Designed miniproteins, single chains, continued (4). Designs and how they scored, part 54

Each design is a single chain, and the fold is of that chain. pLDDT is the mean over its residues in the fold that is shown.

## One batch from the design tools (miniprotein)

Design m13854
Fold by ESMFold2-Fast:
Structure m13854 (fold): chain A 120 residues (1-120)
Amino acid sequence: AMSLEELFDRTIDAIAAALTDPEKAAEVREIGRKLYDKIKNGEMTIEEAIEEMKRLIDLVVEHARPEVKAQALQALATTFLLLVEKYNPEKADEVYKAISEYLKEKFPDLELTKPSLAPP
């Protein structure tokens, strides 16, 4: 089975490949790497993680091919929220609220279901 870390890395690569601008694709990969490393090491505040995710969401909304935006945004948000739950479970609800509200504002056609590693 694929690890959550491998799933996140593959999701970032798939999102970057869906962008029409190669400079923006490189920016997605760089932000994704920073998010993963800093969350894993506990070096990122909740506010910093939310701001980096908002930047990734903006890049997908503005630069991804229209036919894949919803799928890319859902995969990105889901894998990120699962990583937050794995490494910082006490912050998972706060991050989910911030990201779901931002997605509703930037891409209202997407309904984000809260992912969880724990029972409801």
Scores: mean pLDDT 79

Design m13855
Fold by ESMFold2-Fast:
Structure m13855 (fold): chain A 84 residues (1-84)
Amino acid sequence: RPRLSLEEALEIYERVKRGERQPSSNLRSAAEVLLERAKNSKDPQERLRLATMALHLLNTIPRKSPRDLELEREAQRLIEEAKR
């Protein structure tokens, strides 16, 4: 399974911020990479930034799969934990 690097996930996020349309598969893969990095980070500010970026990508998916909804819940949980 080709895994995106963190750098590739961040590049996808920047393209989305510019208004570029990305395939749902790219949005999902980038969000997964950002959330995995957020979970492994000891810095609350880095966790908050990465989880917020992942949530932004997931919000651009027009037809959400059960996996997309699971990732959204995980991102929201990480954001709440980082605020404590």
Scores: mean pLDDT 83

Design m13856
Fold by ESMFold2-Fast:
Structure m13856 (fold): chain A 135 residues (1-135)
Amino acid sequence: TPLQEKLKKYIEKGKKISVEELLEILANPERYSTIEILGLITGFLENEEKFKKLSLDEWKLIAEAIAGLASFFKSMGLEGLTDEALILLGYNLAKFANDKEIEEVKEAIRRAAPELADELLEKIEKGIQKYKEAN
C-alpha cells in the first residue's frame, strides 16, 4: 500500500540517522508526520551500536513515542504498524539492558498507552525471546 511504501522509505532513512538526530526528532515530534516518526524510530532501532549509546531515560522516551504512535494508529483503524519497532526495541533491551531497566521501559509503555499495554508488551517480549533464541 502507499502507506507501507512511505513507512519503508522512512525506515531506510532511520537506519542512517545519528543518535543526536533521533533525539532532536523525539524532542520536536510536531515537525514530523506520525508515519515519518515511526519509520525513523524503527530504522534507528536496527542499529544496535547506536541504541547502546542511549541512556535509560532516552530508551524510555523511544518506548513512550512508539506507544503514543500505536494509540494514534489504532484510533485510525491501523493496527500492527508499530509491531516491528516494538520487536526491535525488545531485542535491543534484551542485549543491552538489565532486568530493572527493562521493567522501567515496560512501565513507560503502560503509562503512555494503558489500554494497549498488554498488546504492546507482548511484542516487546517477542523481541526479547528472539534475542535469547539467537544467543
Scores: mean pLDDT 91

Design m13857
Fold by ESMFold2-Fast:
Structure m13857 (fold): chain A 74 residues (1-74)
Amino acid sequence: ALSAENQALLAEFERLAAEAIARLEAQGDHERAKRLRSGLAQVRATVAAETDEAAARSLLRTAIGELRKGLEEL
């Protein structure tokens, strides 16, 4: 099971992903929105399979950083 910190990071990642998906859909960029939904599912699956809490935290922080950068470029 994910730690409270990693659960909070996953929730933040999911919140940012939902915001990015909504923005892409509003812009008519349905293909990028679809790819981002797939990326969200992949991150969730990877984090769920990760047995090292520090590795899961690093992955989530990296994913959040990349998503925030992508949102600024939208």
Scores: mean pLDDT 83

Design m13858
Fold by ESMFold2-Fast:
Structure m13858 (fold): chain A 91 residues (1-91)
Amino acid sequence: GPRLSEDLPGEAREYAEKAEEEIKEAVELLKKVPKEKVPEVIGRILRAIGYLVEAALRAKRGDYEKALEAAKKGLEEAKEAVEFARRAAES
């Protein structure tokens, strides 16, 4: 699939790459998540992806400050998806 981080410069790219790694971890954890909690994990993953898409679009428009903010939010949502999935898998 396309790597959204490739469209981002400097610090925003680093946050987006970390977010992509966290998203991969959350997706792998889905195999261990109870069926009733899967929609919430997917929702958090999609929110993280949405922020990375926003970051890429902002960067293409030259709005690098907002691209960085969006990439940071993408990483936070991705980390929350992993934490939620991990807790759900252990419960």
Scores: mean pLDDT 86

Design m13859
Fold by ESMFold2-Fast:
Structure m13859 (fold): chain A 65 residues (1-65)
Amino acid sequence: SKEEIIKEAENIRKEAKADPRVSPEAQTLIEKRVDDAIKLVEEGKFDEAKAVINASKALLDRERA
């Protein structure tokens, strides 16, 4: 659902900010991508929003490695 996608995007933002392994530069990029994903969801572009969320997850995982 739209609410579930938004919740997932917000959780990624929260995890990035809480994790000291994530660089400030990566935190800023993840923040922007989460905002973009939420905007895409509000526009009904769910597949594009999911792609942006997946890219944000990949960046978060890379920073945590």
Scores: mean pLDDT 83

Design m13860
Fold by ESMFold2-Fast:
Structure m13860 (fold): chain A 99 residues (1-99)
Amino acid sequence: SMEFVFKSLDEDFKRLAEYFMSRPVSSDPGKQAAGLFVLGMYAKVEGEEGYKKLLEFLEQQIKKHPDDALTYEEAAKVYKKLGDYEKAEKYEKLSKEKK
């Protein structure tokens, strides 16, 4: 339950993001995608700073699970939102290689 943008909510957002991403890959890909979608919606509400926090988290997830194609795909989308098209292209290519 993330209701308002405050410093405590930022910590709750990070904990929630870490919780969802630390879980084993679901046997249901839709649940993984739904989790990332929810995190993306919270990041969108916070604006640029929310996208930066989501990106920081996704980069950490990539380091822990380098073969997770979905995480690369979501990182590419966030990089596009932040205007980093070079990194977006890199992660989009990696996502295709991991599918």
Scores: mean pLDDT 66

Design m13861
Fold by ESMFold2-Fast:
Structure m13861 (fold): chain A 84 residues (1-84)
Amino acid sequence: MLEEAEKALKEGDLEKALDHLERAFSELGERAIAAGSEEAIAHVQKAGGHLVEAREALKAGDKEKAKEHLKKAIEHLREAERAL
């Protein structure tokens, strides 16, 4: 899912990137809670904040702001995977 999100982001398909990242956020969030990893939970929460900001930026037509928040969401979800 993260690799597919990065591919969509490189192709400029920000809505597809957001969809892949929202799926990764849900899956990693459940795994972080089940594992009791405070570090993974913190990174998932930070990624969630960036996904909200990306969605609002897309609604506003601010593709550049959306892209930056999607990149930050990917970084935090990767750190969550490492902490698991």
Scores: mean pLDDT 87

Design m13862
Fold by ESMFold2-Fast:
Structure m13862 (fold): chain A 81 residues (1-81)
Amino acid sequence: AEELIRETIELVKEALKELGLDTEENLKAAEDRVRGLVDAVAREGERGLELTREAAEEAAATNPREAELLRLVAEAAEARL
């Protein structure tokens, strides 16, 4: 679970670095947001996983990075169930 969360955080940090927004505050906010999203999905259980995976599939055609992020979030949340 923690390894998947870390992988998701690294994906967001890389995006921030590409935008030139990789300050310590932005990196911490990204970590907090990823952890919060994983927690929220896990709290909803199977419904949270289903909705997150559907969102990832919808994003895949237009935003591959968002789709990857959502897939990793769902995988991390499932590992907590």
Scores: mean pLDDT 79

Design m13863
Fold by ESMFold2-Fast:
Structure m13863 (fold): chain A 77 residues (1-77)
Amino acid sequence: NEVEVEEKKREQMAADWLKVGEEIKIYLEYELQTLSEQRDAVAKRAQLDDWARTRLEQELQRLKQQIKNLEAALKSL
């Protein structure tokens, strides 16, 4: 009976984490799109320094990696 209670708790916890993970993924994908649009806008300005462009590219790569890590974590649940 205790084993059945623990199984139900793990099942509920996994479902809750999947929901939270999906919500975070949607948010990260939205941020990735927004930063991609900002990068494209920056690329059209001839007088912006190379530092700003490099910083945006680094942020985009970090978000892409966070999305991949989150997808891997969700698959393990």
Scores: mean pLDDT 76

Design m13864
Fold by ESMFold2-Fast:
Structure m13864 (fold): chain A 125 residues (1-125)
Amino acid sequence: LSDEELNKLIEEIAELGGKSVSELLSLKTLSDRLRTVLNILHDLYMEALARGDEELLKRIEELMFKLVDSNGDGRIDRAEARALANLVFDASDEQIDALLARYSSDGRLDFDQFLEFLSDLGRLK
């Protein structure tokens, strides 16, 4: 992602989560900004799951995919998927690896495989 594309995604996520864009952009590192917006998306995802809000779930899933697919190739590699799961869902490496093995045969997740992966992460205890 370019800085412009990333800032646009941060703005959309901040508005969706009721947060200030300036607060997110004040974070010094890209890693800190990404972690913060992914945590906002996780909270919204869990709320949408609890409410059965399918439209909100889809929007959150699309935003998560765009943030993690930083090269824009329409695929998320196992390392990117693992980083998301560790940062946002507090899942163990063993749980993440078991889920990735179910959905990824080539080491990369497309959007549909990513949705199945997120759904399982959201149901982990």
Scores: mean pLDDT 69

Design m13865
Fold by ESMFold2-Fast:
Structure m13865 (fold): chain A 68 residues (1-68)
Amino acid sequence: SSRAQALERLDAEIALLDRQRDLTLRAIRALEATPGADPRRIDFLRRQADTLDDMRELLRARRRRLES
């Protein structure tokens, strides 16, 4: 059904965002452990992680509406 296809696509998008967020957080931790790391790079990655969290929240809300 079109709803099942929409749920499958949303699940794939959420999974992709979850992986991107995990990689971003690992990169932040690695940079924080690195002497002389550029703090602007860390700030950029933190802002990226925040954006990914916002996108994940929106997609999860859409998924819940489709399950109703």
Scores: mean pLDDT 88

Design m13866
Fold by ESMFold2-Fast:
Structure m13866 (fold): chain A 78 residues (1-78)
Amino acid sequence: AVAERQAEVEAWLAEGKIPLLTVAPSEELVERLAEAAEEAFGRPVVTRYRLEPDVAPELRADIEARTDEIIAALRAAA
């Protein structure tokens, strides 16, 4: 349930970790986001994700474009 995930997130934050919870079309995309976040914040990232490989091609392209924007923003903030 959502409440159970909230407790896990709070535990990770208390340990000084950055929680990355997402739904993604590929593990590669999650890995790229986790690496960028670890580089930007200098803290370990804990990933919890669900793979949706059957996502529409248009939505996949939008997700990839937004991921690139997020990575660029993280690098600019570091």
Scores: mean pLDDT 73

Design m13867
Fold by ESMFold2-Fast:
Structure m13867 (fold): chain A 81 residues (1-81)
Amino acid sequence: SMLERFKALLDEYAARLRLSPETRQRLVEMIEDESSGSAMTVYWMLGLFFGDKESLEKALDIAKKLNSSSVAIIEKKLKKG
């Protein structure tokens, strides 16, 4: 599933930054609630760190649902890669 793909990407992110298992689990919990600004932030971080278009698109979807001022910034990043 797409969520399992994002969890695998998050695991790679945690490994590369040498994050604790506790911090990694907290980030997983954040992305499981797709209605939250925390989820938007995690997907944005994954998108920036890996250049992952699907993570940026997920961050944008959440930002639009939240009527966030971050919509313009995320859209600009998606257009430039």
Scores: mean pLDDT 84

Design m13868
Fold by ESMFold2-Fast:
Structure m13868 (fold): chain A 89 residues (1-89)
Amino acid sequence: MPDAEALAAVRAAVEEGASDEEIRAAARAAGLSDTGIEGLLAISRGRVEEAREHIRRLLEEGDDASAQLLSALLSQRFNTSEPVEVPVK
């Protein structure tokens, strides 16, 4: 499981507008996948549409923890009230 302290560090880095290298380092330390890291970088660069696509990919891969983290950061940083919609049967 990702360390809660490491996930908090990732959130702080994105919220503070840290560099891509700093965000990538924090995300790796937290145990995020490559998809999760790219999603965080999209959020940090203001690429809301790309971030939503990465969140959807994480949900499809079953990485709910990373998807929830990215969704929370996207909502907080860009005041997006709508979560990424995943098709349900």
Scores: mean pLDDT 71

Design m13869
Fold by ESMFold2-Fast:
Structure m13869 (fold): chain A 105 residues (1-105)
Amino acid sequence: ADEALAILEELRARVEEISTIEDPREALRALQDALTEASNRIQEIMLRSSGELKRQLAQIDMSLGSQALSVSVYLRYAPDDSEAMKKLLENTLQTLDEQYRRLRE
């Protein structure tokens, strides 16, 4: 659990850093990369986990994957939409807070 919590904390800090990028396309690319890297790290822990922890890590991985897919759609169809970029960043932070809380409890 502690290793996964550290990954989520690192990702949250990275997303906050990305929120300072003014160019929506650059911010969306950085967000996609950050989500993909975090997902890969969670999958590595999941492969060596069992029981309830493995279930929680699978939920985290699915949530990160869903966010990465949303980012990919906006990068393809609306890369200059600053409002969509802000909403994606906000939704990602909310998702991370939710996963962190569930894993911490």
Scores: mean pLDDT 83

Design m13870
Fold by ESMFold2-Fast:
Structure m13870 (fold): chain A 70 residues (1-70)
Amino acid sequence: SMAKEKELEKEAKKLAEEALKMKENGESDDEIQKKVAEKIKEIAKKYNVSVYTVADKVVLEYIKLEEEKK
């Protein structure tokens, strides 16, 4: 369903924004990776997609957010 794909992309973008905020708050890359990995698993289960599908979407959104910074 197109609606489910849009919702998945929205959740992936939200997780990328959360990861960026954790980094800005001085959390270690290791701690961020652990928290993001757990949330990726939850999203993957919710939408019945692979963890790799969610991870790829999160990484792409994170790169976009980083590049839009001054």
Scores: mean pLDDT 83

Design m13871
Fold by ESMFold2-Fast:
Structure m13871 (fold): chain A 72 residues (1-72)
Amino acid sequence: SAADVALPLMEVYFENGKISIEEAIKIVNEKYPVKLSEESLELLKSNGINTVSDLVFKGTLELFEKLASLSK
């Protein structure tokens, strides 16, 4: 679900919102039972998301649902 992706990313945001989206994905993949791929990174960057803070301000439910569908 969208929450399976959004909740780990929100935890990373609360720790440090200034980190890059690449670092946020790395942290999520290491600490949570979610696997975000290079396709996930491409989707986020194509939507203008370069930091985890950008994801909080620009992230839509539709975007999180797409991320969940790409998670392995």
Scores: mean pLDDT 81

Design m13872
Fold by ESMFold2-Fast:
Structure m13872 (fold): chain A 83 residues (1-83)
Amino acid sequence: MEEEIEKAREEIRKFVAENDPHPELVEQILKIAREEKDVNKAREKMVSLLRELRAAGVPDEVIDAIFELAEYEGVKRIKEEKK
């Protein structure tokens, strides 16, 4: 399961890197998913950055991929912290 999650994460990351002209915003979203322990605060910050991506003209399918990638990063962090 962890290997399958990592494979899905890498596929999405590759898709985002090839289709998103704003890698700096993607990195901010991923950093929040990795470092922000308050789930509600992390969600609020990520929603703000996702709206910024939409305003910059990033397609919805790319934004959805970025959100999914952030979810994988958050799940990985929670699993590592719980052990």
Scores: mean pLDDT 71

Design m13873
Fold by ESMFold2-Fast:
Structure m13873 (fold): chain A 90 residues (1-90)
Amino acid sequence: MAEEVEEIFEEALKKPNEEILAQISPELRELVLEAIERLHLEPEEVRELLALAVALDYAVKKGAISREEALQRLRDVIATIEQRRKLGVP
């Protein structure tokens, strides 16, 4: 399970953003798009966030985590990105 989630994350990092946006669930997609707009994310941050959303969506489909847990984990990562931006760390 964990190995499969990591593989999905790595595979997603190689795909264009538009393909990833079409692949993820609407709830995760909305959260990612809001973060991109609100935080003015850099291309690398956008790519990582989208890859994480795909991996979390996969984990929900496999029953490893709940949809609520996936949304919370994505929010936590977004908060981490926001904090790193305030500190000037890439």
Scores: mean pLDDT 76

Design m13874
Fold by ESMFold2-Fast:
Structure m13874 (fold): chain A 90 residues (1-90)
Amino acid sequence: SEFEEVRRILRTGSLLDKLRALVRILEQIAKNKNDPEKTEEWLKLLVDGVKLIREREDPARAESIEQTVLYALDQIDPELGKKFEEMLKE
């Protein structure tokens, strides 16, 4: 499945591959905006991906990526952006 492929890339890929995977997740969230169950599954994977980047990258780069992802989510749905921020604090 596309979900399992993206999950694999986030764990084993280069930084560039991981950034492309985050974009693919954002596209799936936008496409499935009216399906709360699918949107939540992709949002959880997005949070996991950003947390993995925070573990391996310098703090400034990780923060820049996090803010870019949040900005993109807010453009799709501000409620999803808020939920993303809350999930990142856990």
Scores: mean pLDDT 86

Design m13875
Fold by ESMFold2-Fast:
Structure m13875 (fold): chain A 98 residues (1-98)
Amino acid sequence: KKEEFEVEIDGAVALIGLATLYVVAKRTGSLSPEEIAGLEKAIDLVAEGIRTKDPEKFEEASKLLEELADRSTDPEVRQFLRKLAEKVKEIAKKLKEL
């Protein structure tokens, strides 16, 4: 199988998940302005990681998403952020194995 293609697909799915949370959070007010800014940075890091195939970008994004989850007061948002952080971390690990 094409490991590079799987990284592209997994990265795109992670971006869709992050973008979905961003849109919903902005509409519902579930995240503070500081948390929204952190989420925008995580989106940019994942997008750059897909473009450059740099595992460090995904690791940085995962760490930022974990920090956002810890600061979130909404249990649903917290769980979703942690799931995204784990998925992004798995992408980084897969890239290091290529």
Scores: mean pLDDT 82

Design m13876
Fold by ESMFold2-Fast:
Formats: C-alpha cells, structure tokens, sequence
Structure m13876 (fold): chain A 60 residues (1-60)
C-alpha cells in the first residue's frame, strides 16, 4: 500500500505504489483525513491520513 504524507501546503500526497499499480497520477481529498488516489493503471485506493509523522494506506 502507498504511504501517505502531508505536504508543506497542507495537501495530502502519497508515495508511489511499488510494482503493479505504478505511480499516483491523481489525488482527491474526499474527507478531512481521507484521500482517493488514482494510479497510472486506473486502479484506485482510499487512504486515511494519520498525521504529518507518517500515515498508512489500504489499497483495494
């Protein structure tokens, strides 16, 4: 799963997924701590941000 980081401008960003999904091409904040990521392959993942120290993601 990608790791979520909070950017300097307060936006959420994710490191690219290794292997099958490729690079994140779109990120869309759908709730204050939740981001929908779209990968190069067209796959999507819902990610929850746990703060600026790092985060975790679950890809589906």
Amino acid sequence: APVVFRGKDGSLAAAGAAGRFGRVVRSEEIAPNQVLLTFESGARALVTDHGPEGGEAVAE
Scores: mean pLDDT 57

Design m13877
Fold by ESMFold2-Fast:
Structure m13877 (fold): chain A 85 residues (1-85)
Amino acid sequence: SEKDLLIEMFRTVVDTGVYLGQKGQPIPGGLINLLDGLADYLVTELGVPKEKADELRKNALDAMLSGDKKKGDEVVKRFEELLNS
């Protein structure tokens, strides 16, 4: 389904960023752009409130920059919850 595809895309972005953070590697601008695009999609196509999408984006970026796998998994779960609301 489209929802399953969006969840896998978001998971891949977050997991890749977390992996890079754990290795002390910079997060590529292209990966940030994909994160931004997925957050914008929640607002523009799915009617998620902008404040919730902004919080999700900030929490995802924090998890990626800190290399925190637990925070990354929590953010992916939150994305799934927003898709199913």
Scores: mean pLDDT 89

Design m13878
Fold by ESMFold2-Fast:
Structure m13878 (fold): chain A 98 residues (1-98)
Amino acid sequence: KGKIAVLRAALRALEKALNENKLSGEETIELPVDTSLEEVREGARLAEEILAAAGVTAEIRIEEGEKTIRVTVRVEAPSLEALEAARRRLEEEIARLE
């Protein structure tokens, strides 16, 4: 589902930041053009809410193309502790939805 795909992209962005010992990370995914754009937008909103609760800012860009929907998730945090808290919260939400 488009919603879970966006949440997983946000999780990978957080993991990239943590693995590189950086306060920012970015992940881009491509979804089939027939993916529900409403589900993609719901996933983006949910990711932003979960990350904001941990103090992490998420910028999520959704680009509709001819064959794919491109979703880019960029995360910025005040600390590595905030990134770790956001990662745990997001992992819990993904597990709840699957």
Scores: mean pLDDT 86

Design m13879
Fold by ESMFold2-Fast:
Structure m13879 (fold): chain A 77 residues (1-77)
Amino acid sequence: KSILELIEEHFKGLDINNDGVITREELEAVRDMNQGTVSDEEIDAFLKSLDIDNDGVVTMKELVAAVERDSGVKVEE
């Protein structure tokens, strides 16, 4: 599974974090719950690709958009 699928499965179902940001630690926890199918390096690269402010957090809306792009690879966007 990709990191984007793991995010969708856990955060879309929960949707209880109203601060609208996701930390690296939360992504690591999601990975660990899914038996480590995604490496630390993949999490770091993913966060760095989205974290334009380089503050170690990304918005939930940006993550949802990224998940939609990943799941939408079979449709034109």
Scores: mean pLDDT 60

Design m13880
Fold by ESMFold2-Fast:
Structure m13880 (fold): chain A 86 residues (1-86)
Amino acid sequence: SSPLAEISQEALDSMKETLELLYKEIKENKKTLEEIIRKLAEESGDLSDELVENAVQTILKAIDYLEETDPSLKPIIDFIKKSAEE
């Protein structure tokens, strides 16, 4: 079973808040999604390059799920996806 299928409303709200913070960081600092994830990995000291790539892909899948749940997030999601490809 997919972990996303078991997300509660509180978890969805938390993910939306995280998405808005991620959007702000990308927009204000002109950082890619990979650069943000890599910095978080450096601070934790526990993520390899392969885990960073897997984390980026997992976030993109979660973002797709959020778009299906709340289509009003599409402009923010499209912006983050474009930042992931740069």
Scores: mean pLDDT 69

Design m13881
Fold by ESMFold2-Fast:
Formats: C-alpha cells, structure tokens, sequence
Structure m13881 (fold): chain A 78 residues (1-78)
C-alpha cells in the first residue's frame, strides 16, 4: 500500500540521519542531514519543529519507532 511505502521511505531517511547507528536521531544529526540535502539555514527551524513533534518522550532524541508512530498518526489525521 502507499502507507507501507511512506513508512519504508521514513525508515530509510531515519537510517541516513542516524549516522552513528545507535537507533536514535538527535537535532544535530537532523541539521547535518538537512544541510547535506541543501536546505538553507533559515529553513532548518522547520526540520527541528518536525523533530519536536516526534519527540514523544521529551528526552531530546527520536527513535525509529517514534518516527514510525508519528508518520502513522499523520496518515490517520488525513
């Protein structure tokens, strides 16, 4: 399904951002990934706002599971 493709793509993006392979992504890793993709500095705040929406534990990191649950929630909200 398209939902499965969205989730699979989200997992691949997570793996690309998770450069140390610890299973979590920090704001610094997201910023580094976004800069690598050519996102201008003034738009980095948008990437961080999505991170904060996924950080369900408020510990300053996002796990792959939290990302998947966030994506599922956004699919259901439509």
Amino acid sequence: SIEDKIIENAKKIFDDMDVDGDGTVTPEEILAWAKKQGVPEERLGTALSFFKGMDLDGDGTVTKEELIEYVKKKIKER
Scores: mean pLDDT 71

Design m13882
Fold by ESMFold2-Fast:
Structure m13882 (fold): chain A 111 residues (1-111)
Amino acid sequence: KLTADEAYELALQALEQAETLSPAERDALFTQVAIKISNLEFEDALKVLEKLVELGEAEKDPARAIQIAQLAITSASYMKLRELDNPEKIAKLNELIKRATEVALRADAQL
């Protein structure tokens, strides 16, 4: 079973690999990583997601920032599917999705 640190390292490796992949291959890779993050206990998955959002907010390369935001939004979306009966957890995930969306929109404006 993956730890939060192992899942975050997997996400970082996926972001590095994404630079050489087609859009379809990148989407498939990010979906697989997002599912693995969502399979963690909620608090561990939340820590990984928060680190990804913070990484995206600090990222100066607009193309990389968009990819980080995409991975974060996809991960949060899979996490929401597991927490449909918990409005407090859904609210936390929606706030992180909002922050990741803002990262993508700011980065897109720089392209």
Scores: mean pLDDT 88

Design m13883
Fold by ESMFold2-Fast:
Structure m13883 (fold): chain A 52 residues (1-52)
Amino acid sequence: LQAAIAQNEASIADLRAYLEENPDLDPVIKGFLQLTILSSEHLVERLRERLA
């Protein structure tokens, strides 16, 4: 569980950095990546709840 949380947080950070570095991304791709970040954040929340 701890490893899964760390992995997802790292992935979220990487995706956010990618979006910041690539402001001219196609709107569809940008939207898809933003949804991916949101989904990963929800997963991290659920995993943290499981550990609490």
Scores: mean pLDDT 78

Design m13884
Fold by ESMFold2-Fast:
Structure m13884 (fold): chain A 90 residues (1-90)
Amino acid sequence: TDDDREGLLEGGEQLLTTMKKNLSISPNDDNTIRLLLGSAGDLADAALYRGLPDVAIEILQRLLDLAKQYNSTKLADGLQSLLDRVQQQQ
């Protein structure tokens, strides 16, 4: 539904904001990367459960672009793996 789509996009914007803040301080902190990947995975799973893989792809691509911008290679690799998994669910 539109409400499901909006809720997922809001979650994505919150995660993007959190990620930008954390990556500007410490782009390669393993604990932060683990938590961010967990949150991104949960969001992707929620979107797939709702039948909204397009929303998951949109959010994950934005997160991946930000990770690449900050040279957070481990986070970028994890986000790419999540994006690939979501795309395989089509």
Scores: mean pLDDT 85

Design m13885
Fold by ESMFold2-Fast:
Structure m13885 (fold): chain A 64 residues (1-64)
Amino acid sequence: MKAVILSTKEHYEEAKKLGEKTAKEEGVDEIEHVAVENSAEGRALGRELYRTEGKAVAGTGEPA
């Protein structure tokens, strides 16, 4: 399984750290970090990824 960490540019560093910890607790093999412009885009991408292959998705940040 893969874990995809979605974060805004502003919270990228914090989300990266938290996402690695969470993905490790979930027992995922791969971690991918993706920066998005806002949380709405992040949620849309997260749902798409989870639906295709059961990937774990974590995101942080607030739109503007």
Scores: mean pLDDT 61

Design m13886
Fold by ESMFold2-Fast:
Structure m13886 (fold): chain A 74 residues (1-74)
Amino acid sequence: ELPPKVVLTPEEQAVVDAFLRDLIAAMERARAEGWSREELHAELRRIGDAYAARLSPRMRPAFRAAVERAIAQV
């Protein structure tokens, strides 16, 4: 069952791509510097909130929900 396809603008896609790069970088830094899970989760939420602010208000709740689901998997 495929979810409904959401077409992002190039600008919105760039924000999502930048978020994913920063999320990966934060995970790599956490591993290198020996961060606790709690410290990593806090940084990932901070990054997610910062990128949510760059999206339209209509997209922010869905984006934040997706960020929390991603954090739960690490």
Scores: mean pLDDT 75

Design m13887
Fold by ESMFold2-Fast:
Structure m13887 (fold): chain A 87 residues (1-87)
Amino acid sequence: MSVKEILKKVLIEVLTKFAKELGWSEETIKKIIEAIELTADPSASVEERDEAGSKFLSVLESVPQEKLDKLLEELEKKVKEAMEKAS
């Protein structure tokens, strides 16, 4: 798998896991996954990617800093594990 595909899978996995802890609705989780997929889609327009990125950031801004820090720590850990396994 490409680095881009590995990062996308890890990001979706970690966010889905933490979404339950964060109390996110299924609708919110779906929107975040769609935003991640759209930013990784080479056929998407610049405007579509910018909008998806903005929506993703807006969701993250609504998360309490303590929970966001835990999410980032887990994401970094899972990215390192996935990259090491791919080597």
Scores: mean pLDDT 73

